Designed miniproteins, single chains, continued (2). Designs and how they scored, part 22

Each design is a single chain, and the fold is of that chain. pLDDT is the mean over its residues in the fold that is shown.

## One batch from the design tools (miniprotein)

Design m4735
Fold by ESMFold2-Fast:
Structure m4735 (fold): chain A 85 residues (1-85)
Amino acid sequence: ALDGIIETLKELIEEIQKDPAKARDAVLRATQRIAKGISQLDEETRQKLLEEVVRLLEAAENNDPQGVIEAAKELIKTVEEIKKS
């Protein structure tokens, strides 16, 4: 589950770097895939990841591709720290 979330976010960053105009649609697709992974995690971990996913969605709604990339990188760091624990 966690590795799948990291992979999805890395793909999201690459897609937006290639075509920033796709950021909103890319975030919506990535969020659906991430939600499936998150649903299998414990409540505390799920809550932390959902808060960061909200920041990702806010950047997408504001048409801020750079903000989406930054939010995705933060979420990857959070997932990697959870994986180490």
Scores: mean pLDDT 82

Design m4736
Fold by ESMFold2-Fast:
Structure m4736 (fold): chain A 102 residues (1-102)
Amino acid sequence: SKERLREAVEKARQLADEVEKLIPRTGDLGRLAAGAFRAMAELLEKAIESEDPTPYLRGAVAAAEFAVRLLREAASHTGDPRLQKLADEAERIAAELREQAA
């Protein structure tokens, strides 16, 4: 659904914004994770506009899964429960996008 993809774009942008607020605690892990969520949003926007969304959806999933790995690593180093919650949210979105890419 294009409406679900638009919702996923907004969620990806919100995740990037929330991770950027945590960069002072996370350093490069947070910077890379925020960048990955921004890439996810751009790929999802391209999926919405494309007649073949599948490669863009797969790219968005890969970006989200990369961000999840970075956030879980940052959570293990900092003990900040916000990082674990953001990773869990991103993992749920990635799972929903994987179903759409299948």
Scores: mean pLDDT 90

Design m4737
Fold by ESMFold2-Fast:
Structure m4737 (fold): chain A 74 residues (1-74)
Amino acid sequence: AAGDTYKAIVTLSNEFKEEVYSADVTIDPDDPSVAQVKLRATGQVFRGTISGDTVTATAIDSLGQPVKAVAKIK
């Protein structure tokens, strides 16, 4: 089965910075508790855990540093 794709706003945060991006969230057809978050600006894809209307993931920035990604589905 194919997962549905939703528009979302993603906040990328580290201890130093917070940035907001538009993203597409696709529910994983193999595991509905998992979603893939694709940032439109960078094209990066993260896997995250779905909790209600929120997807939480850990991503790596362009410098190789870990960042927290939180997506809010519209």
Scores: mean pLDDT 77

Design m4738
Fold by ESMFold2-Fast:
Structure m4738 (fold): chain A 65 residues (1-65)
Amino acid sequence: SMAEQREKNIETLIEGLKELGFEVERKGNKIIIRGKAETVSLYSAMNLFAAALQIEGYEAEIVEE
């Protein structure tokens, strides 16, 4: 179903962010991405993943620590 595909897409995006070294917290329809992007490439990847989460209909919040 579309709902199952959406959930799989979200889980894949969250896993990718965690593999890049970010902490990810899911609160209902909101995904909070925490961490420090040490390079321009990591910063770009973080923002791209956040945008992909928003396309899937979630709220994405980036918290730099």
Scores: mean pLDDT 84

Design m4739
Fold by ESMFold2-Fast:
Structure m4739 (fold): chain A 71 residues (1-71)
Amino acid sequence: SMEEILRRIRRLSAEQEYGLTDDAAIEAWVERRIAELERDIKKYQKEAEQGNRDALAKLVAARLELAFLRS
């Protein structure tokens, strides 16, 4: 299923970038990352609405990462 594929990709990413192999550690990392992305999305959305093109690119990237981590 797509959820199983996304879970596997998340584990591989966390293991390769942060050396996390414990499911609890990965879940804690995902929760912290989601909270960070939610804050960043609010910030970048305001900046993008003010005409900042760099903020728009960051907003799109953050929204895609958040969607990936939530799926």
Scores: mean pLDDT 76

Design m4740
Fold by ESMFold2-Fast:
Order: sequence, then structure tokens, then C-alpha cells
Structure m4740 (fold): chain A 70 residues (1-70)
Amino acid sequence: GPSKPLEEIIQKLVDVLRNSKNRTERLVAKKELIELNDKRAIEPLKEILKTSKDEFVKELAKEVIESIEK
């Protein structure tokens, strides 16, 4: 359906934010997720908050969630 490509983009951006070894790529992923402003990102990002040991990654995830939820 029309939402399928956007879901894939969201999943890729969440994956970059979680797993990229490049700080700039993680910051770009945060920016793109905020610009998309899509609530489908919230649950994967909340999972990052529960499972990640990286405080920088958790901070980025939290900032995206707060931006979408306001």
C-alpha cells in the first residue's frame, strides 16, 4: 500500500540512529525522523530507550519521541 515505502524509510532511519557508528549519520537520522513527524516511529524508538546501552542513542530517540508527541 502507499504507507509501505514510508514504513521502510522509518525503519531504515531508526536502524541508522540505533546502529550507525557515525555520529553525523545518527544526527541526520534524528533530523529526518523529526521532519517526517510520523507516529509510527514512536514504538521502535521507545524500544531503543528500553534496550540500548548507548546514552547518546537514547538521547536522540527521546528527542524524536518528544518532537512527535510534543
Scores: mean pLDDT 83

Design m4741
Fold by ESMFold2-Fast:
Structure m4741 (fold): chain A 75 residues (1-75)
Amino acid sequence: SVEEIVFKKRELSILRSDLVLLEGLAKTPEEKQEIAKLQLKLNELEAKGDSASLDDIISLSSDVAVLDLKIVLQS
């Protein structure tokens, strides 16, 4: 649907921005490695574009949110 395509494009853009911000906040090598792994997943989803699975985007969004909370709480 048009709504699903718009949602996917919006979420991928938000996830890119969130990961850039988290990279600036990361203090430990472990945090930086975890961010790098999520960046690789995002790169794969961005390459797929409109054909990226909604479930994969939601899963990545969840992983980014959990990492964000961990990094902020350790600050």
Scores: mean pLDDT 85

Design m4742
Fold by ESMFold2-Fast:
Structure m4742 (fold): chain A 77 residues (1-77)
Amino acid sequence: SKEEALEFAKRMFKGYPEITEEDLEELVELTGYDIDKLRQLFEDAVYYKKQGATPEELAERFGISLEVAEKVLKALE
């Protein structure tokens, strides 16, 4: 469900308060409320962060806004 997917996303980014519920809703909607797809997106983001991906590259690859891509990359240390 949307609520379950949103709570999963909140847990993935719990250490980064700059990521708002609206930002998480964008990620959740992108995956069609599929928790397995959200998990894959998170794993892919971690991988691309390690490869030195820019916010612009992440935004283009995942089809998300630049603002959300910037927050995701900052949260993944």
Scores: mean pLDDT 78

Design m4743
Fold by ESMFold2-Fast:
Structure m4743 (fold): chain A 90 residues (1-90)
Amino acid sequence: SFNDKFLELENMFSEVGRALNTDSEKALERIKQLHAFVKKEIEESNEEEQREILRWAIWQYEHLKRKAETLDPRAAEMVEEFIAELKELL
């Protein structure tokens, strides 16, 4: 269901946040996997759902970027690029 997709996304963001504190290379890989999943969910959703996912994901990425800025500049740069990509879809 749509709610199940948000729960999966929330879990993926949580896993990225944890990896940023413990393993920078794993964090980079998880950020890439997260973004691939976000893009897939946007593609497979209707217009109303896409707008909801985009707004939520941008908000989550902004928070992730602030955390990443203090832990791994490479991760922060990657998240910033993904934020820009998602904003182009709004």
Scores: mean pLDDT 84

Design m4744
Fold by ESMFold2-Fast:
Structure m4744 (fold): chain A 65 residues (1-65)
Amino acid sequence: SRENAIEALERARRETTDPGARAALGALLKGVREGMSAEEARRGLETLVRKYPDSEALHRALEEI
């Protein structure tokens, strides 16, 4: 759901220290709030996980969406 995606992305952003990953999470979060589907958010998050494969926060968020 949209609310589940928002909660997962907000948690990932709080747990992420890398500025690039944090900015990308912020962009996805803004997108979801402005009408991006959960599937589009999931695709964006999959791209982030591939770029930051060692990020536990990003992997957890992907499992929750």
Scores: mean pLDDT 84

Design m4745
Fold by ESMFold2-Fast:
Order: structure tokens, then C-alpha cells, then sequence
Structure m4745 (fold): chain A 93 residues (1-93)
């Protein structure tokens, strides 16, 4: 269940539409680590989804985002984001 580049971009757009403040903060953080805008958006979408999935009391907006995506899409997006974050951390070491 590997997501295509177009599907990853669509998920990032959906995260931004439903949770703009959280998404924009995550993008800014990843850009500050030297990520490209494309990689920062992908990493941000994965991080926002990972935070929602680990939250015992998600907000209605967070629940709506989680309900808009399949479990496979959420798992793949979290994995993609974690991989990108790991790559930038390795470059800084």
C-alpha cells in the first residue's frame, strides 16, 4: 500500500485544509532543518497524522481528518514522514 506522489500531495493538502495551524508549524520546523518545501510538506503531513493517531482525545477536526483517510493511507503517510525526518537528522549529524 505504497502511496503515489500525487496521493501524498493530496493528503498533505487535506491536512493543511483541516488543520492549517498544526500543518504550517510542522512545515516551518522541517524547512528550518534544511528540507525542501516538497519534503517539508510530506514530513509535516506524516507528523500531524502520527500525533492524531497517538492522541487519546482528538479534536473534532482531527477526528474528521483521520476518518477521511484509510488505515493504510495513514500508516503509509506516517512512515513516509518519519523516513524524511530521519534523513534530515542524519545529514545534520
Amino acid sequence: SMLSDAEVAAIADLVRALLPAAFDAAVAAFLSLGMSEEDARRAAAGEVLANILSDPAPTPAQQALAASLSDAQKEDMVRIGAALAGEVTERLS
Scores: mean pLDDT 84

Design m4746
Fold by ESMFold2-Fast:
Structure m4746 (fold): chain A 55 residues (1-55)
Amino acid sequence: MKEEAEKKGKEMAKAYLENDTEKATKIGQELYKKFKSIEAVDIASIAAAEELEKL
């Protein structure tokens, strides 16, 4: 879970950088459907924020 959520979080960060908010939203929704846990989405969101902060 954590590793996959972090990997998807980085993909969300790339989508935000490309101004593709629809893609970022889909990644979050798919992560929630797969793990059925808000914690997985939170991990992805934190990973995305950390990637964006590196810029």
Scores: mean pLDDT 78

Design m4747
Fold by ESMFold2-Fast:
Structure m4747 (fold): chain A 75 residues (1-75)
Amino acid sequence: MSLVQQGDQLYQQGLQAIDQGNLDQARQLIEQATLLYFDAALQTTDPQEHLQLSNRGSDVYSEGMRRIQEVQQQQ
């Protein structure tokens, strides 16, 4: 399994954890997914792929953390 596929899987698990109210687990999963995308970006030699994977990591982190914050603020 590629780093990108692992990142996708962990991000989906993170979103599921948010839906279940497991915010600490969700945060860990989203952080792990983000790191996998950044690691994939660092491993590629293609500048275009570097940019794409770096943007994906940033988007996953910002969207995931935004969703966690929204749920946390409802309590």
Scores: mean pLDDT 86

Design m4748
Fold by ESMFold2-Fast:
Structure m4748 (fold): chain A 70 residues (1-70)
Amino acid sequence: SSQVDAIVDDIVRSGLDRYLNEGWSEEEALEVAVEQVTRAADHLGLSPEEKERLKEETVRRFREALREAE
């Protein structure tokens, strides 16, 4: 859904900001992003399958955005 996509976008953007502007390591920023999307999925009552898809999508988009920023 558009709401779920917006949540992933915001989490990825925040994680990237921590890495680029706040001195976090790539690993720490990614771990927090995955934790945040997991919590958001749980809060929204998403299925375990949907939650795993969001985690995978968050990792993919984070790494993609990171490559573009470096």
Scores: mean pLDDT 83

Design m4749
Fold by ESMFold2-Fast:
Structure m4749 (fold): chain A 85 residues (1-85)
Amino acid sequence: MKLTEEQKKRIEELIKKVEEKKDKIPKDSKPDEEVYNRLYYGLTESEKLEEIEQAIEFLQYLIDNENLDTAYAVAEELKEILKKQ
């Protein structure tokens, strides 16, 4: 899959925001498995590319609402997508 430079920059900025707040995530917290699995499990790389804009917006929403455990899980998946570019 191939991301636009704008999408890469937005993802990198959001990942950085999540990593800066990593110490605030409780060690026993669990991400929303239903949301996480629905967004990333079972999607092909092409489907992830088509849904990437929604994933970016969702990560921003999670950060803004301090849902840091789910945001961290989403950020890790986006990191893997960036590594494959």
Scores: mean pLDDT 68

Design m4750
Fold by ESMFold2-Fast:
Structure m4750 (fold): chain A 104 residues (1-104)
Amino acid sequence: SHKERIIKNLEKMKELAEEALKLIEEGAPLKEVRRIAVLIGSTATMIHLDRFVRKIPVSEKEEKIIELATETERHLMAGDLEKAKETIKKLIELIEERIEELKK
């Protein structure tokens, strides 16, 4: 179903965001952090494209999730780890809220 597809993509994005936080806290090399950044950005693109192709409006919360995912990717790619941690935490929060809304 449409809900199952978006939930799966949101859960994947959350897992990648949580992995990014762990890598930052462990002091992992920037190359490894940047690999996860690209995957977060790719997941945001997949959500946007699925909505566009199916002519389903992106919700305001989904738009904010895509925006935060893109911002997180930019910060991680730039090595701005403190800013990345802030956007990642907010990203995880909004993803959890949206998944709860979709399961109702």
Scores: mean pLDDT 85

Design m4751
Fold by ESMFold2-Fast:
Structure m4751 (fold): chain A 74 residues (1-74)
Amino acid sequence: SMELDRETLLAFVDIIRGLALSISKDEEVKQEILNLAEETEKRVRELASQGRFDEAIKLVKELIKKVDELIEKS
């Protein structure tokens, strides 16, 4: 299995953000996605700096779920 570090987790957040923004056509939904991704990125940086990678991975998975729910609303 690939061991995920801080930069890898941040890259996943960027990929999720980019894919979600490319799919959504609603500007309000796009703004909510941007806000969620920024908050997740900040929390991932904090958790990774503390060596709490399992929790950081969980936040990225939660971002995917929340973004999916927002896209379904648009």
Scores: mean pLDDT 78

Design m4752
Fold by ESMFold2-Fast:
Structure m4752 (fold): chain A 66 residues (1-66)
Amino acid sequence: MTYEEVLKLLEESRKAVLNGDYDKVVEMSYEEIKENLPQELVDELEEQSKKLEEEGAKRYEEYKKK
């Protein structure tokens, strides 16, 4: 699996996070990524995922206000 393929999978996970399936979809994807990537890259992806979670939460708050 290439790094770019992993980024695509994270984009799909981001859409699921915006739908409110944080625990189920994101956790499952991360376990699979850990098996295919070196730990160094996994650590970087964890920080990126946390950023996406923050963006998703803010968008959800905006949506909830409407």
Scores: mean pLDDT 63

Design m4753
Fold by ESMFold2-Fast:
Structure m4753 (fold): chain A 95 residues (1-95)
Amino acid sequence: MEEERVKRLEERYLNGELSEEELEELIAEAAKNNQVFVAEYEKEDEELKKLLEELAKKYNVELLLLDKSLPEKEKEEIILKKVEEIRKELGISSE
């Protein structure tokens, strides 16, 4: 996927304007790059959560779901913890 297209999709996602098709494109790109797909959801939006889980399974991408109502600091801590877990699984040392 072109870098400019990915940035536009990420901006639309942050604005809550992303379509299901555009969301699938972002997840497919993350899968292609062996990346973890980090997504924010509202606790009450079970349909979005289910869609994200189904797309992650379809493309075999690792999904990290964050509650949109969480403070940014807590979201960052969850992401950092996930990165550390992946590093341990891959046997990558910080040195």
Scores: mean pLDDT 69

Design m4754
Fold by ESMFold2-Fast:
Structure m4754 (fold): chain A 61 residues (1-61)
Amino acid sequence: VDVDKFVDDMKARYPGIGKKLDELRKKTNEKLSKAKTDEEKEKIKMDFYVEVSRIVADYLA
């Protein structure tokens, strides 16, 4: 799944966290640009999805 598309979809659903999601997207894309292996890229993407879940959970609490 495309990180940028996922963030855009989440921002549409939860506009109150859009700024936090944009900051996370920027950091994640920076890490992905430096990653040299598919294993590193998958780890970065997994860490990204975990962090998004935490932000959404905190917002809904």
Scores: mean pLDDT 82

Design m4755
Fold by ESMFold2-Fast:
Structure m4755 (fold): chain A 70 residues (1-70)
Amino acid sequence: SSSLLERLQKSKELAKEIVDKLREGLIKAAREEGYEDMAAEMEEAIKNKDYDRLGELEGRFVKEFAKKKE
């Protein structure tokens, strides 16, 4: 076994945990800012393991939130 392969696998696992926490934070922020429909669609994308759709929704929320703060 290679230490480099073990480190790579652990890095992938850590990256998934970080992404999951960021995802939860974005959904919470969307709800708190009044984007309940987007938050619900993000949760549905997660349930369906549709990460392409999730990324699209996250990008859309960030754009809308940025416009609201200008």
Scores: mean pLDDT 78

Design m4756
Fold by ESMFold2-Fast:
Parts: C-alpha cells; structure tokens; sequence
Structure m4756 (fold): chain A 90 residues (1-90)
C-alpha cells in the first residue's frame, strides 16, 4: 500500500538523521576533518540505503515500480552527499 511505502520512507529518513547526529558527535569528539566526517556520513547513508532497498523488496515483492522509486531515491541521496564531498575537496 502507499501508506506502508510512505512509512518505510519515513523510517529510512529518520534513521539517516539519527545516524548523521551520531557521526557528527563522534567526529567532534575525535577531531575528524570535514572530509573524514563526510566520508563516514556517505558510508552510513550507503548502508542504510541498502537496508531500505531490502525492506522494499521484502514488503512489496514483485512490485518493480516501488523498487525503481526506492532505487531512484537512494541514488539521489547518495549523489547529494557525493556532491557535498566534492565541494569540500575544492
């Protein structure tokens, strides 16, 4: 259902924000560079994105449109993070 799909997106987004805060706190405590922080955020976003795709596959088996939408969202988020990293390297 659309409600279940939205729920899984909301859970994914909430986990991204939660892990962002945890990694930022870790970076501050350990005096990480902005580039190292950004790399850790990318690694966690990739991990959470893979978990999200697996959940979509499990909850919507055979729904190619739901899987495609989830994969597009994953790519968009990861591209935004990659672009931010590139700006830090300039």
Amino acid sequence: SMEKFKQLIDEFVDKLFEKEKEIEDFAEKNKLSQIDLAKKLKEKAEELSEEFIKKIQKEFPGNEEALKAAEELKEEILNLIEDAIKKLEE
Scores: mean pLDDT 79

Design m4757
Fold by ESMFold2-Fast:
Structure m4757 (fold): chain A 107 residues (1-107)
Amino acid sequence: VEEARKYLELGREYFEKGDFEKAIENYQKAIDILEKELSPENPEKPGPEVYRLLAEAYFNLGDVYEKLGKKEEAAIYYRKAIDVYRNFLGPLDPRYKEALEKYKKVK
């Protein structure tokens, strides 16, 4: 999870600098690592931090697509984040409500 967390941090830094291409690349690398951790082929039980980081990566990638004016892609990633919050983290997470609100604005 530490490697995925570093890619999330890099993605955020590039997003803040307006380098959306590099932001997407780093968020996608984080997602790839986290999805592998959740694979049925992984013998280790994933902790709640894996789901939290995955939801955060999806949400942040949605924000990048929103800034690019790609509403359809933004909606897809916000929905992916919503699904992780709803199924694994619980509906009381404040970011679940934020993801729902952003999804409604781009949908």
Scores: mean pLDDT 79

Design m4758
Fold by ESMFold2-Fast:
Structure m4758 (fold): chain A 72 residues (1-72)
Amino acid sequence: SETEDRLRQTAGLHSAEELLRTLREILDRIAAGEEALTPASVDGLRTLLRLAELAGAEPEELEELRRRLEEL
């Protein structure tokens, strides 16, 4: 799909490590009460997780972060 093609292109501009770090930092801020949790925030975090997957993030790291997102 056009959306998937754009996500693949975006993932190619960033390292998996960079995307995973950003995702963890946002999740840590939410857990600390330093960042508001909204439906738009959850959708954005899911998009970041997909970008990290497309950028070649390790399955174990993706599973960890997917579980954290499901607990929100």
Scores: mean pLDDT 80

Design m4759
Fold by ESMFold2-Fast:
Structure m4759 (fold): chain A 84 residues (1-84)
Amino acid sequence: SASAQARREAGRARLEAEVPLGIEQIKLAVEITIARREKNEEKLKEYEEKLKKLVKEEQPELTDEEIEKQIEAIKKKIEELRAK
């Protein structure tokens, strides 16, 4: 619990500093990275679906393929920040 909160806060601060994402997108991106580290496939799927919905709400004209492309771009940005 405490370690999970610390990881969320650290991940959020890092993303906020370097990536112009909305707060909810940053929260979900951090949860996705935590779920990946824990190899929790169920949580990973849930958070990816929440992120997809959030992108669709902001840009309702996007096709499913375009939304998936944006999600992959977000994942790539997270990996780039992590590799630093």
Scores: mean pLDDT 68

Design m4760
Fold by ESMFold2-Fast:
Structure m4760 (fold): chain A 94 residues (1-94)
Amino acid sequence: SEIEKLLELIESDPASEPFREPEKDPEFLEKIENPISLSKIRELVESGKITTKEQAINLIYQMISQAKIFNEEGSELYLAAEEIEKLVKEFEKE
């Protein structure tokens, strides 16, 4: 599926490592409503709650936005989120 291709593309980039599993940081969970991880997106796809490429892309952008809100601009996790954003934007052009 197109969703699986997108998720595999993102997961193949080392920048995705911090976003693969749900965040456990209490400060993140206090500051961010409805945290999104790649594993959460896979769960939503497998349960049938997400069925389109557009829905998956929107959740990935939400995950990126959450990382940019929580992490300082120019930090490793902020830059990792920007790398994922670049991958998703290029995938959308195809």
Scores: mean pLDDT 85

Design m4761
Fold by ESMFold2-Fast:
Structure m4761 (fold): chain A 65 residues (1-65)
Amino acid sequence: MSPRAQHELDAARKVLAMADAYEAQGNTELAAKYRRLSANLFRRVAEQYPDAKEEATRLAEEAEA
């Protein structure tokens, strides 16, 4: 995977980790907002980086579940 695609995926994963942290704190509203943001970021990576498309699409679907 290209370094740029990996960097964008890592950034999206950090947003997802924030969603998980808010959920653990009982802040379901912020957890949902950050989870949606993470899914959108993963979808963008899948669209922009063909070499990351499969991984990014899978992560977006997991975040939307």
Scores: mean pLDDT 83

Design m4762
Fold by ESMFold2-Fast:
Parts: C-alpha cells; sequence; structure tokens
Structure m4762 (fold): chain A 94 residues (1-94)
C-alpha cells in the first residue's frame, strides 16, 4: 500500500541520516588525528610535514572524485585539514 511505501522511505531516510552522521564523526576524528600528527611533524621536521600534508591532500582529493556525496563531505574535511597544515608549514618555513 502507499502507506507501507511511505513508512519504508521514512525508515530509509532515517538510516541514511544515521550513516551520514557516523561518516562525518569518523571523518572528524581522522582530520583531528592528521592535524595533530602534522603539527608534531611541523615542529620536528618542517620539510617532512610539508611532504606528508601534500600527499594526504592529494590522496583524499582523489577519493572525493570516486566517493558518494556523504563520503565526499567526509573526505573534504580531511583534505581541508591537510591543506591548512600545509599552508601553515610553508609559511613557517619562509
Amino acid sequence: SLLSQLRSLLQQQEQQRQLRAQVLEEAGERAKKLAEELERLRKEDIDEAIRRASEEAQRYGRLMEAGTPEQRLGYASVTGAAVLMLMKSVVDKK
């Protein structure tokens, strides 16, 4: 019936909302850990920090091209963190 179809759609939307929240939470944790690692490297070896940040930005940028919309949002967060750390490292070196 139409009511059964509407219930199934609402249930699918709620499941997608929960999955999106989980993907964003995991992406936030990955971005935080990457930022902490790169900040440590920036103090110990700025050239290695620049190299690592560039590699991670390129890696997650490529994953964004192949991902679902939800995955792309997560990958964009990690890419943003890597680019920000790259910019800070380059400015500090100059």
Scores: mean pLDDT 76

Design m4763
Fold by ESMFold2-Fast:
Structure m4763 (fold): chain A 76 residues (1-76)
Amino acid sequence: MPVRVTFVPEDPEKAEEVARAAEEAARRTPGVLSVEREGDKVVVLAEDHEAAVRAARAALEAARGIGPVTAELEDA
C-alpha cells in the first residue's frame, strides 16, 4: 500500500535549504513514486512502508547538517 511522507522544516531561516536537501534525497530513494513541494513542505509518495522509511532516513541524513526537520508517515 502506498505511503505518504511529509517533511516539514522547523527553522524558518533554514526552511528552503532543508526542503531542497530532503527533496533531492527523496528523489534518489528506490521505491519513491513522486516528490512535490507544497510551500515549505516536501510531500513524498512511496510505493510501500519500506520505501517510505528509506526516504525518511535519506532526507533526515541530508538535512542533518543544515537544520531541523520533522518527518510524518501516513497511509496513502
Scores: mean pLDDT 83

Design m4764
Fold by ESMFold2-Fast:
Structure m4764 (fold): chain A 84 residues (1-84)
Amino acid sequence: MVDRARSRLRRAGNADGVRMIDAIVNNDSDAMLAIFRQQGITTGDIQATIAAITRVLATLSRSDQIAILSISHTPSFIAAFQRY
């Protein structure tokens, strides 16, 4: 799944999406925060974070977005993402 998602994002020219998947899979908080700052997020607003992830991973299906986030995010975050 992850490699297929990376390939789809690369073909779409979405380098930020590829970096986002790599940060999630590696549980790299610093890389995630760097991507969020590039999207204009400077505070820990969960809704702004969900919106940025949805934007960055827009070429993926909703089920693939949820599956990728479930690798490293808490159940409470996944529930908030699913409600978005």
Scores: mean pLDDT 69

Design m4765
Fold by ESMFold2-Fast:
Structure m4765 (fold): chain A 75 residues (1-75)
Amino acid sequence: SMEEAVREVFEGADALEEQGYTFLAERLREGARNAAERGDRGVLAEIARQTGELAEEAGYPELARRIFEAADRVA
């Protein structure tokens, strides 16, 4: 669902913010909210995939897996 994808993007953004990527985290949260507000499933799925990739690179592989699963369910 779109709600699940937004939630998982926010969790990924929180993890990135803890690593010092504050600006990136804010952009991911804003992008996810805007896509959800417009009902744009494609853009939301893309943002979720990007968030998952960044979470995996930052050392959160289990979080990344959940984010990718949410992206697949919203696409």
Scores: mean pLDDT 89

Design m4766
Fold by ESMFold2-Fast:
Formats: C-alpha cells, sequence, structure tokens
Structure m4766 (fold): chain A 52 residues (1-52)
C-alpha cells in the first residue's frame, strides 16, 4: 500500500541518518499507528526495520 511504502521510506531515512536499531523500531511502531496500518502491514514494517 502507499502508506506502507511511505513508512518504509521513513525507516530508510532514519537508518541513513544513523538512528539506532531501537530508534528505528520505535519509529516503525509510531508510523504504523500514524498511518493506521493493518496488523499484517505493521508486522511487515517491523520486520523491514529489523532486517536493516
Amino acid sequence: SDTLELAKRNIDTAIREGASEKTVIDNATQLSDYYKLSEEEKKELLDYARSK
């Protein structure tokens, strides 16, 4: 979805800026709430954040 893609781009930016793994995961959780992602999309975003 477009919102999941935007959330993933936000995670990419945080990683490029040197954010810690904890900060990146916290951002993924906050973005999931902000974009009202489904449980499946939230899991995908968290897995994406952890894989980087």
Scores: mean pLDDT 83

Design m4767
Fold by ESMFold2-Fast:
Structure m4767 (fold): chain A 82 residues (1-82)
Amino acid sequence: SLEELSARAEAAIKEAEEALAEAERLADATTPEGVARLTGALLRAMGSATEALLIYKKAPEALTEEQKKRLEEIIARLGGTL
């Protein structure tokens, strides 16, 4: 259903946003632990962004305009385009 896809997209978008916020906080990390956490946050952000992007590509009508804008912002922060 569109509602189910919208809910999955919301969860993925939220996870990507939270992971990117963690990555930004760790951007200047110089310790092995800090760099590992930064890498983990970036990988989580990419994974969740990919999940949301797959939903967008398969069923763009399932995403609200707000969700599409947030996904676009996430992809831009990761250095890509939709």
Scores: mean pLDDT 87

Design m4768
Fold by ESMFold2-Fast:
Structure m4768 (fold): chain A 86 residues (1-86)
Amino acid sequence: MPVVKIAFITTGDPLKALQWARKAVKELEEKGIKVEPAVIHAESEEEAEEAAKKLREQGYDLVFRIESEEDVKKIVEEAIEIAKKK
């Protein structure tokens, strides 16, 4: 079973972002992908970009912006493609 470290970054509502991130993780686990998630709130677009760079350097396989429920489907699809590469 592939293990994927995923970081979710939001500049919006952190509680909603946590809910959407949990939905994405659940869908990935149902497809046989084990996820190590982190959810990060950034106060600005600049902080979000800096956080994304640092998270990639810290060994996160995937770093996504999660700003709406619609992002969940896109995140799930991209995570599946990267898990196949592992």
Scores: mean pLDDT 81

Design m4769
Fold by ESMFold2-Fast:
Structure m4769 (fold): chain A 88 residues (1-88)
Amino acid sequence: MELSEEAKKLLEELQGLSDEERVELVRAEYPQELEDIMRIAGVDERSAAVGVLTLKLKSIEENVDFKDLYDTVLDAMRNKDYEKAKKR
């Protein structure tokens, strides 16, 4: 698919960002999403911030709502853990 102007701009921004700068950006714009990914995936804040930014770029590239895509990914992560807990 062709990239939107917003996706191109975000790609340019991400190319220049360190892991710390990615954390700062996500903390400012998506603090709840950052915490959710950290909790569910059990990852560090830097890894979670990269994940949130990746989902934002994907939502723009696919022309879908970021929140809808994010919720779909979180549900998939939760469902895998639920199935493991159910099989004791």
Scores: mean pLDDT 71

